# Designed miniproteins, single chains, continued (5), part 95

Each design is a single chain, and the fold is of that chain. pLDDT is the mean over its residues in the fold that is shown.

## One batch from the design tools (miniprotein)

Design m19514
Fold by ESMFold2-Fast:
Structure m19514 (fold): chain A 68 residues (1-68)
Amino acid sequence: EKEKKKKELLKLIGRILSLIGEIFDLELELKRAKEEGDEERAKELEEEIKKLEEELEKLLEEMKSIKI
């Protein structure tokens, strides 16, 4: 039972890391958009980052619910 829960936790961590990487790429694009003065693109990127951050928060709550 404990080993199976550890496996599930590791899978969830893998998904979390993937999502963090995606957020990082978008933050890098957001920095470039702001440097270029492209306010419309910056706003679009901020909205996308916010959605991914909300998804990340849900995954972190799932991880917290796993008792090892």
Scores: mean pLDDT 81

Design m19516
Fold by ESMFold2-Fast:
Structure m19516 (fold): chain A 79 residues (1-79)
Amino acid sequence: SEVDELIARARELLKQAKEALENGDIETAKKYLHELGRVLERLERIRDQLTPAQAAEVDGLRKEASELEKKLNELIKKK
């Protein structure tokens, strides 16, 4: 389904953003987090089509994205 495809895309983007940060690639991490934000925004617009389990997973992805953005900002300040 479109929902499952968007959730899978969000998972992949989060993974790529984490790996980019691990590698110190700030610009690549920003790009993946920006794209993740767009996918999560699309999922938010179709929230009524999500099962409770899918909604919980999306909430978890949003939380992890927010935590990663905080880590990214701290790494930028460390320079």
Scores: mean pLDDT 85

Design m19517
Fold by ESMFold2-Fast:
Structure m19517 (fold): chain A 95 residues (1-95)
Amino acid sequence: ATAFNNLGNVYKALGNLDLAEEAYLKALELAQTDEEKGKVYYNLGNVYEAQGNYSLAANAYEQAAKLYPKSHPNRKSALDKAIDAGVQVLKNVIM
């Protein structure tokens, strides 16, 4: 899990968002703890947001918030980012 999460971080830093997504999805498959899964979902949320895919970003951040321990500093950040991404989805819907 950690190695693929780190690989995803490298691809994201290089602007290679598709490869970052693939690496993070592999990290998610190999993650053994809720905290590891939460970290990967948070990173997937960042990738989806950078791609403009606010629906997937909101879902990923929500999963991260649920999986992080209640005392984890990133839990509130993940919840706030999920709400912000959800608002962007609503703004982009043309009725």
Scores: mean pLDDT 80

Design m19518
Fold by ESMFold2-Fast:
Structure m19518 (fold): chain A 60 residues (1-60)
Amino acid sequence: DPRVEPMIKAARAHLKQGDYESAIAAARAALSLDPENEEAKKILAEALKKLGKDEEAAKY
């Protein structure tokens, strides 16, 4: 889905900026369109780990 790539890029940019809540929101939006998207899962897991939510991150 070509709509997923912009969401993944946004999530990655938010991670780099330290905006972990926005990174989670963008990664979740990507997963709502493509539930099996491995890149979105990795970004979501990384952002959750940065917020100390390691058990939640382990789901992805």
Scores: mean pLDDT 81

Design m19519
Fold by ESMFold2-Fast:
Structure m19519 (fold): chain A 89 residues (1-89)
Amino acid sequence: MGEEELKKLLEELEEIKKEAEKIIEEVENKELEKEKLEEYLKKLEEYKKKAEEILEIAKLGGDARLQEKAEEAIEIVEKAIEVVEKKLE
């Protein structure tokens, strides 16, 4: 993997983490309508798929740092999904 490609993937993972954390904060601190929670859930599912794709790239390339960052992004997205799903119950 090229240095430019690695940098792009790391930046994508940081954006995913940042957006998932914002969703957690908004869902925990605001009363959101069901439609908004469903939109956030769909967005988080897309982020999880993207982070999982990057994790597979990291495993195939043997990049330990990219793998660690992808695992961190997946963990925060899964936490955000759980928070949103609890509000939809």
Scores: mean pLDDT 85

Design m19520
Fold by ESMFold2-Fast:
Structure m19520 (fold): chain A 86 residues (1-86)
Amino acid sequence: SKQELEQRLERHRRHERILEALAALVAERGSATAREIAERVGMSVPTVRRHLRELQSAGLVERTEKPGHYRLTEGGRAWVEIQQER
C-alpha cells in the first residue's frame, strides 16, 4: 500500500542519516554510542537503537568490544562512500 511504501522510504532515509552520522563519529573517535548518534541526527535514543538493530541485521553496522558502542562494517563504509560521492 501507499502507507507501507511511505513508511519504508522514511525508514530508509533514517538509516542513511544514521550511517552518515556513525561514519563521521567513527572517523573522529573510532566508535559511537546510540546516544551520540541520536544527538547528531536529532532522533530519540530508542528510535536510533531500533534502526541500529536493523542496520546490524543488514551487515552495515556492528557492535564493538566497548559496551554500547557501534562501528561501521566494511560494507557499511563502502555504502556511505558511494552515497557521499553521488
Scores: mean pLDDT 84

Design m19521
Fold by ESMFold2-Fast:
Structure m19521 (fold): chain A 70 residues (1-70)
Amino acid sequence: SAEKEKLHKELLKLIGEILRIIGEILDLEEELEKEKDPERRKELEEKIKELRERKEELLKKMDEISKQLE
């Protein structure tokens, strides 16, 4: 159905955004492991936290769409 196709397309877009955020988190975590400056470490930790919160929001939306596809 057209509705299921729309939901599938929305799900794929959401997956793409989640994967980009995961990539950004991994890059920042690698940078954090190498960083020695306390102020810069705090900035990286804050950015990682923000991205993790965004990822959780998107995962919740993904779950909602997945339930509609049942």
Scores: mean pLDDT 88

Design m19523
Fold by ESMFold2-Fast:
Structure m19523 (fold): chain A 69 residues (1-69)
Amino acid sequence: SKEELELALHMAQLEAQKIAAEMEKETGEKPEITSEIVDGKTAVAVAKAGEKEKTVEVTVEEAREILKK
């Protein structure tokens, strides 16, 4: 659903921001975050700082588990 996709994207962005902050501390470089929905099922966020890059994936199914609680 739209709510599940929005929550998945929000979760991916929050985790990517956390990772980006750690990368900035490690590299001293300004972090950048990009995010998108892939195949309408997975939220993908990429955190990059200097030579460091990490990808965070949150599925609609994971977001659904959160919404059920």
Scores: mean pLDDT 81

Design m19524
Fold by ESMFold2-Fast:
Order: C-alpha cells, then sequence, then structure tokens
Structure m19524 (fold): chain A 81 residues (1-81)
C-alpha cells in the first residue's frame, strides 16, 4: 500500500513533535509554535495528497482526527495560561 507508506513517512516529523510536547521544561510559547506548525503541516499534506491522488474516506477521517487532536492540545495550553 503505497499511500500507507507515504503517510507513515510524512508523519514521522509530527511524531517527534508530539514527543517534544511531553517535555514539561519546554516553554509554553515553543509548545504553541510546535502545535501551529503541526496543524499547518497536516493541512498542507492533506491538500497535496488531494491534488495528486483521490483520497479514501478513511484517510480523510484520519487527517481530521489528527487536526482535532492538535486543536485539543492548543486549547489545553490556552487554559494553562
Amino acid sequence: DSLKKALEEALKPLEKSKESLKDKSLPLEEKKKIIEEGKKYIEELKKFLEETVALPEEVKEFFEKLLKELEKLEEELEKEE
């Protein structure tokens, strides 16, 4: 499954970013920046894939879930202020 392999490879940077967000010593401003960059990356990746291949509904739902996860993390950081 070439699409699955492409998704796994493309999402590796996001996995590293999520791991960084678990670091309690990381400044709040830096965490917000990581989340914003992550959201932008997912949106750009989704758009690129939609322009190059027909995306299955399951893959579209997967991207929507990732965006919602990042939105929840962003809201959590705003509440911590």
Scores: mean pLDDT 72

Design m19525
Fold by ESMFold2-Fast:
Structure m19525 (fold): chain A 66 residues (1-66)
Amino acid sequence: MQFVVTNKGTASQAEQFLKELESDPNFTVSKVSDTTFIVTNKGGPQVAIAFSLQMLGDPNFTVTVV
């Protein structure tokens, strides 16, 4: 499953987000721009659901499931 994630917050928030995801072996991240990322879930469906819920709870990001 892939997600398109857009950072609507600060550069520091984008940097923190990238560091968290890059440290997680269940995800791969492709940087499209300084604010837009393609996140690929390599884990199970529960990991994808947890990520989606986390992103929906954060007003500094928008997420679209691909």
Scores: mean pLDDT 77

Design m19526
Fold by ESMFold2-Fast:
Structure m19526 (fold): chain A 91 residues (1-91)
Amino acid sequence: SELVEEAKRILQKAADLMAENPGDELARGVALIALATMSVVARSKGYEKIAEAIEEAGQRLLDAVQAGMSPEEIRKLADEAIKKLEELAKE
């Protein structure tokens, strides 16, 4: 599904931006806004479970960055969220 592929792409880019720029508040803000926008788009199209998965991923990434987690840990969280989106896409 186009929506799921777009969500996976945005989630990967958001995680990369946060992982590569751990002390950059603007980079973090841009990443979180992109994820929030994708969640709103998914919900508006009736994909509630996908929207919830994106929201949960965004919160986990924010928590990880605020806790000072490594780039590898941040990317691992994104990979887990992408796998969740792939599972939801099989429905």
Scores: mean pLDDT 86

Design m19527
Fold by ESMFold2-Fast:
Structure m19527 (fold): chain A 76 residues (1-76)
Amino acid sequence: MKKEEGDKHYEKGLEAYRQGNYVEAAEHFDKAAKLYEEAGDKQNAARSYALSGRAYFLAGDEAKADEWFAKANQLA
């Protein structure tokens, strides 16, 4: 199920984020967001896009951070 796959990527993103591996965290949160969106879970998709944006911001990629925050706002 796409939601279950999203949960897996979300958890991997949180683990990478805790380790300070922000690019890896952002990539996992982006995958989670897309899987949640495909499953119709707009709340978890928005949350995952916001976390991906935060991770990109911490990695120094402000352009990607802004893009992913915009995606989160479109679903909220």
Scores: mean pLDDT 84

Design m19528
Fold by ESMFold2-Fast:
Structure m19528 (fold): chain A 72 residues (1-72)
Amino acid sequence: ELEKKFDEKAKELNEQLVSRIRALDAEIRAKGLPPEEVREETIRFTAESLRAIGDLIDEYIAEKKKLEEELK
């Protein structure tokens, strides 16, 4: 059940990312951050999010390859 395992991980990651972007938006509004700081925080968050997604994809590929090798 590789698909189920990664579907659960993807769902968790998506929920975390949605929660974090909502929190970041609320914090920016509450603090009244200048545009430069908003841009820097958005870039940082985007880079972290892309890395997390990449890590999940890499893990999925590695597990799938392992299963394929075990079937040979």
Scores: mean pLDDT 77

Design m19529
Fold by ESMFold2-Fast:
Parts: structure tokens; C-alpha cells; sequence
Structure m19529 (fold): chain A 70 residues (1-70)
């Protein structure tokens, strides 16, 4: 369900923007983790497993960077 994944990604991006505006880097870190998982699932569904693996590999570094800002 590629359109469902895209809708979820869009919703999480909106929530991430709200968390960033609020300075809530803890919530932003959690949202970035979920976004990374959904982007990986989207690229797997589209037949791009290397891109999916790349997004999974970026989840933990991105979370660590955001938590360092809080």
C-alpha cells in the first residue's frame, strides 16, 4: 500500500515540524525514527532495497544528533 505509506510519511512530517517549532527534540527524535522506518518500507515496496537500507542506517545517527540538541 504505497499511497498509505505516503500518507503516514506526510502526517509524521507535519508532526515533526510541530515538534521542531516547539523545541521538543525528544519527540522529534522519536518521529525521525518512525519516518526512517516508513521511508525504508516505501522504498522496499517500490523495489529499491538499497535506498531502504540507507534510510535504516540513518535512523540512529539522526536520533543521536537530535537528542544532543535537547
Amino acid sequence: MVEELRRRIAELRERAAEAEAAGDYRTLAELVEELGRLLAELYEAEGRPELAAGYRALIEPARAALLALG
Scores: mean pLDDT 81

Design m19530
Fold by ESMFold2-Fast:
Structure m19530 (fold): chain A 72 residues (1-72)
Amino acid sequence: SLEELLRRAEEHVERGLELRRKNGEEENEAERLLEEGERKVREALERGDLERAEEIRRETRLRLSLPLLLSA
């Protein structure tokens, strides 16, 4: 029936919008994580703690890579 087709079409559109929102959230989360990492690196460098700065850079890279590792 036409009503059933319209209802299914609406459901498909809603699911598509949800996926787009989810992808946007992932991008925003990665961006925030990168900014936080960069900020912490700067703080470590201001203290002259090169070892800690390097550690933070490694941790940030791992956290950014985690979704890929878990999806693979």
Scores: mean pLDDT 70

Design m19531
Fold by ESMFold2-Fast:
Structure m19531 (fold): chain A 74 residues (1-74)
Amino acid sequence: SEELVEEAIRYTLKAAKAVLDGNLDEARKLGEKSVELFRQAGKEDLAQGVERAVETLIAIAEGDTERLKELGAQ
């Protein structure tokens, strides 16, 4: 359980780094892996939080104002 959470955190950080590097497709894939690992660990709230955070960062990077409104970002 803890091992899965630690791995999920590592993938979350990799996803954030990919956004900063402008590699949005990679960021999405890494974020999806993090979400999967959090769900496997039984941490559904964390999984949903990471999914929303990664999608928000990607939408900001893409300038997707419609998607940002859907995600509740300002």
Scores: mean pLDDT 83

Design m19532
Fold by ESMFold2-Fast:
Structure m19532 (fold): chain A 86 residues (1-86)
Amino acid sequence: SKAEKALELAEKAIELAKEGLRLADESGNREALNKAIAAALKAIGAQFLAELALKTGDEELGEKALEDAEEALELAEEAVRLAKEA
């Protein structure tokens, strides 16, 4: 389901955001830090929405969770890239 995919992507985004935070701290790159924080917050939100969608069967909530998880993953990937380019 979309909610199951959202949960998997949100978990991946959280782990990548943690790596982005670590790399941003080591490099002192403020832009990378800001994106890693944004990714972490969005991924956590997507995880909550995905869990709620799984419990209620709300397909629209599952779609929203997937969109948020995909955006969180993209932000986390950008944070890691920027931190490495510092």
Scores: mean pLDDT 88

Design m19533
Fold by ESMFold2-Fast:
Structure m19533 (fold): chain A 99 residues (1-99)
Amino acid sequence: DEVEEIVRKAREILEEIFNEEFKEYEISEEEIEEAMEYLRKYSALPPSEEALRVGAAAMLMAYREYKEKYSPEEARLLALQIGSLVAWRYEQKQEEALK
């Protein structure tokens, strides 16, 4: 349920950014934790743990979507950029909600 909630939050932000519907992908907590480590290495300022989780889920979804249309190398690079963007977008939304 926690994983499903994180994936839902990531999908909502992805759909907002791209103005299009994203597929429902099955993502495990293990995949999210691994993706979070990867994202953390490329963040200039690390967002909150929850924002990193949401960004990691978005990165995984973007990779699955893009690997059907792009080379594996391009899909990975695009997914990393999308994951980072979603993580910061989520953190900004959380700050706004606390006002």
Scores: mean pLDDT 79

Design m19534
Fold by ESMFold2-Fast:
Structure m19534 (fold): chain A 69 residues (1-69)
Amino acid sequence: MSLDELVSLLRMAAAIEENPEARKLILEAAEAVAAGDLERAAKLLEEALKIHPNKAVQTLLEQIKKEIE
């Protein structure tokens, strides 16, 4: 998966996220991916998942972890 695809998918996930704190963290993670800071993006998504568990966000976190490897 490309970083541009990750950014687009994270923005879509944020748009449908009902929890405002989790949504903010997902949007910050999208900005981190766009900046190439995948480690920060992963940390932000782990925080979002602790606030509101979301399978789509979990899948995107797993993809980001693969890009770090």
Scores: mean pLDDT 84

Design m19535
Fold by ESMFold2-Fast:
Structure m19535 (fold): chain A 69 residues (1-69)
Amino acid sequence: MELDPEFDSFPLEKRPEIYEKAADFYYEQGDKEEAAISYLNAGVAYEKLGDTEKAKEYFEKAKELVPDI
C-alpha cells in the first residue's frame, strides 16, 4: 500500500453529503453561486474518495449553475 503525501487541507472525514445538502439548500434559496461552490466541494470530496464519476457529475452541476466557475 503506497501512501504518498496528500495534504490538501481537506480531511477525509468530511463527507460529500454535507456539501450536497448545502448545495441543495442554497439552490432552493436561489443562491446559484453558493450552490455551485458547494457542488464543487462535493465533487472534490468524491474525487478524494476515488469516486471519479460522482466527482465529475458534481463538477458538471456546478458549471451548469454558474458557467464561469
Scores: mean pLDDT 71

Design m19536
Fold by ESMFold2-Fast:
Structure m19536 (fold): chain A 66 residues (1-66)
Amino acid sequence: MSVEELRRELHRALEEGDVERARELVEQLKAQGYPVDEGLYRLLELMEEGLSAEEAERRLVREILA
């Protein structure tokens, strides 16, 4: 799977709240040498706590700006 295809699938998994699938896709991106930042891991952590992708993004933005 290409990096672009993995990124597209990751966005879909995040929109669907499929954290398990999103983690698998992040590891595949990392395995292909794609730079995965710490913010993405934090986003997945927040979603595992029961937040939607939108709520997790809003909280992550607040953490970055604080």
Scores: mean pLDDT 77

Design m19537
Fold by ESMFold2-Fast:
Structure m19537 (fold): chain A 57 residues (1-57)
Amino acid sequence: MPLTPEQREALFAAARATLELMKATIDYRIGEASEEELEAAAEAAARAAARFEEALA
């Protein structure tokens, strides 16, 4: 079933937050980001994923 525009926006937001988390993880491992920045990116990705799941319900 095709996604609604709202579901598609939520999916793209979740995908972007996941890519930002991947970048933050790499930056943290090479010393370019703090643990707090990594935690913030992980929380943002989790919230975006939860929002997408709610949009599908």
Scores: mean pLDDT 82

Design m19538
Fold by ESMFold2-Fast:
Structure m19538 (fold): chain A 74 residues (1-74)
Amino acid sequence: SSISEEQKEKIDKLIKEAIKKHTTPEVQKLLEEALKLREELKELLKKGAPQEELQKKSKELEEVVEKAAELKEK
């Protein structure tokens, strides 16, 4: 499913807070990678990149966030 710009911004904020608060080193690394992907996605959106490019980057972000959440539950 597509994520709105507002929703992506909320995710970015939550990731920053989670990293700053407390997490395992493995989860922190994944959250940091998610932040980088989020920033790249913002750059692509500002550049007016093709939808295909935006979808690929968005999917990468979703996968990293999902992996971080799964490790947190472990």
Scores: mean pLDDT 74

Design m19539
Fold by ESMFold2-Fast:
Structure m19539 (fold): chain A 56 residues (1-56)
Amino acid sequence: MSDEEIEALASLSRSELISALPQYLNVSLEELQALVKELEGKDAAQRRALLREKSA
C-alpha cells in the first residue's frame, strides 16, 4: 500500500474498512475482523502505523 492509500484507509469507518482492506491485504476473515477491532481503539496516527506494518 502507498502512504496515500494508508491515509485514506485510516479515516474509514468499521464497515468501510471491512470492505476495503481485503483489496490490499491477503488475510483470512478472522484476521480481518481482529485487525478492524484493533483499529477501532486507535487514533488516526496509530491506525496509519498499524496499517503500514500489516502492508509490509
Scores: mean pLDDT 78

Design m19541
Fold by ESMFold2-Fast:
Structure m19541 (fold): chain A 64 residues (1-64)
Amino acid sequence: SPERKKVVLEAALAVLKAGIDFLEERIEKLKKEKAPKELIEKLEKEKEELERLKEELEEELERV
């Protein structure tokens, strides 16, 4: 059902957005605490992966 698929995609997007926001806040905190650059870069890469997945799901939602 298109309606069911839309609800599932919207729920998944909400969870991804929350996860991205959480990582962004964590990265900012680590930068203020002068954490190792390697740790910050690793988390920034994880955030980019989630942002990419979010973009793919947003494109899928537009096709429903």
Scores: mean pLDDT 86

Design m19542
Fold by ESMFold2-Fast:
Structure m19542 (fold): chain A 126 residues (1-126)
Amino acid sequence: PAFELSPAQREARQRYLEAQTRLVDLKKRKASPEAIAEAEAAVLAALRELLANTDHREELINLLEQELRALDRAGVLAILDRLKLPPEVREEVLALFDRLEALAGGDPEERERLVREMVELVRKNA
């Protein structure tokens, strides 16, 4: 990490990581849509708290990468809104995200390639 976090920022990050870990586990276990929706809401709440205290572009991009790997559309949208991307770039990122969701159980190399392409597209335009 390029900077030292405050205790409050560390607590917010820990809450976010715990919520995201739970969401990923529920999706892997094919839990009920209601349980997944509740976990997605918890991740979004924790992410919004973290985003309110995060002004550094690289940290926002790191959070985007985590949300992309978790296949959390609501979290991805919240970060893209915070980055204020041009509409055309946002649409391109979301199209790539739709492809990543379609590969949820597929080729790990292609999934990693899509994550990298989305991160680099955002980095170039944010």
Scores: mean pLDDT 82

Design m19543
Fold by ESMFold2-Fast:
Structure m19543 (fold): chain A 93 residues (1-93)
Amino acid sequence: DEAEKLMKKGMEALAEGDYEKAIEYFDKAYEAALKAGDKEMAAMALVNRAIAEAKAGKYEKARESLEEALKLAPDNEIVQAGAKLVEALLAQG
């Protein structure tokens, strides 16, 4: 619940082009998901953080966020799809 609300705020910031604010909300979503014991949601927050980091030109941080997400939920289809998107963004930089 808390993680979902923070995820939505992060997505809104991302749509506005405020990548720093998006990163902050996705970090909070990640923490909320971990407190709830929800590794799948935590991994999805990290993938969205990686997207925001890549769009901000923070390619090293985007790679780190992606690697952590895949370690938390390697078999999650949404995480895998997000990972492909992050890889495409990194290839454009």
Scores: mean pLDDT 86

Design m19544
Fold by ESMFold2-Fast:
Structure m19544 (fold): chain A 78 residues (1-78)
Amino acid sequence: DKKVEEVVRLTLEAREAEEAGDLEKAEEYAKKAEELWKSLSREEQLLAAARLALEVGKRAGQEERGQALADKYLAEAA
């Protein structure tokens, strides 16, 4: 799903910008992600949340926690 992929990308870019201290860019990406998120169906929101949980978990060295959260979102989407 193109919208799910885009919201995940924008959310991750916002987090990366925030970690880099670029608060202006972080706000820009976060705002775009929020607007797109509001356009998603419930199923698309759950899929996006699952993908974000996996990616954030991997980046934070918490893959098991990320997978557990993703599994919960995917179960709710089914």
Scores: mean pLDDT 83

Design m19545
Fold by ESMFold2-Fast:
Structure m19545 (fold): chain A 61 residues (1-61)
Amino acid sequence: SADDRGDAAGAAASAAGGGNAEASKQAGLYWHQRDVEGAEKAGEEAGGPRAGAAAGRAGSL
């Protein structure tokens, strides 16, 4: 994959956000999906609108 293609973001969102229905139907696996999704959502909220401007300035992506 290329760096201009958001491979890491797509893979993480697909695995945690419901790209794999198998994870949702398994009781043992759904808790893990909740963990990674919660971390992603919390990170986006904490580092989204406020830290996003600082991260964008510091980042050249």
Scores: mean pLDDT 48

Design m19546
Fold by ESMFold2-Fast:
Structure m19546 (fold): chain A 69 residues (1-69)
Amino acid sequence: MKHIHDVVSISVRQVGDRYVITVTHKDGRTAQAEVPSKRVSDLTEALARLLRELGLDEHAEQILNRRRP
C-alpha cells in the first residue's frame, strides 16, 4: 500500500486571517499549524512539520521532496 495509512484525516480551515491545518493520527493524536495562506508551498511546509510532530518523519521528507519544481 502506497500511502500514509496511519493518518485518518487532513483538514484545512480558515480562522480569521489565517488558515489552520489539522492532521489526525489513527491513535487519536492531532497536530495543528497556522499558515499565512493556502499557497501550495505554505501548506506543504506546514503539513511536513505536522507529520514530524506525529513521528512520521519519513513521510514529511517525502512530501518536501515531492515539491521539487
Scores: mean pLDDT 69

Design m19547
Fold by ESMFold2-Fast:
Structure m19547 (fold): chain A 65 residues (1-65)
Amino acid sequence: SFLEAAQKLTPEEAKELAKRLGISPEQLEKLVVALILGYSQREAARIGGVSVSTASRVRRYILSL
């Protein structure tokens, strides 16, 4: 599940991912929590204050863990 994959993301990896994508750690946290709660990619992007493209990249990265 996405939750199981997201639990593999360490605080250090989260910080590096946020930096690489040009977003804050707080934006990344809000986005990931929204995705875990089952929000659509568009709605999760809105909640995180990020582009839908960024939300797609984050989801793909976490699912690759």
Scores: mean pLDDT 86

Design m19548
Fold by ESMFold2-Fast:
Structure m19548 (fold): chain A 92 residues (1-92)
Amino acid sequence: SAAARAAQEQIAAIADDAYRRMTELGKKAGVEEKARNLGGLLRASLLGSPLVGRAGRRGADRLIEELSKYPVAEELRRIRDQAIAEAEAARA
């Protein structure tokens, strides 16, 4: 349980960092609310139960596709992909 708790705390830090970075990018790009919602959905995908996590992942993927017409979408995709990879590494 100590290892599981350490992994959970590390994943929470990864999710919080991604949320912050997405929100700041959204502010600069004029899409703060959408970027904040994307960050929230990503946090749900990383920290939620399997059902909540899957719903959050689907929601994040849909929102980022809706944002694909904006230049900021590519940077948001990179933050999402990095956070997912780091969280998967932390679970190992």
Scores: mean pLDDT 83

Design m19549
Fold by ESMFold2-Fast:
Structure m19549 (fold): chain A 59 residues (1-59)
Amino acid sequence: SKKEEEVRKYTEKAVEAARQGNGREALEYLRKALEAAKDDQELRDEAIERFTQAMIEAS
């Protein structure tokens, strides 16, 4: 769906920003991903999990 595509697009941008050490930008993209996911718990959980893993790996 378009919603899934938009969530994944912003999640990928959040992950890339996290890998570059840009935590503020990464968090902004995560917020956009969660906004796109709305009430879809599975999409929200996927975005948070991928972001969290990227932040841990970048540390």
Scores: mean pLDDT 85

Design m19550
Fold by ESMFold2-Fast:
Structure m19550 (fold): chain A 80 residues (1-80)
Amino acid sequence: SLEELRAELERVSAEGLAVDRAIRQDPNATPEQLALADELRGELMRAVELFSTRAEQDPEGLRAEIERMRKLVAEARAAL
């Protein structure tokens, strides 16, 4: 359901923001880690826009974006 997609987006977004914060607060963060944090923020903005404008029309597109974010969060977390 759209409500379940929203809950999943909120969960993945919270995880993404936590990882982004961890990278940006690390004084030893590499340029590669900071670039990954920037990419994650871009994906979060895209997912929010897609949810706001297309969630009912393209729920499969939203699911695909949530899955892309989940993979990116895992990649960013592994880089820590």
Scores: mean pLDDT 80

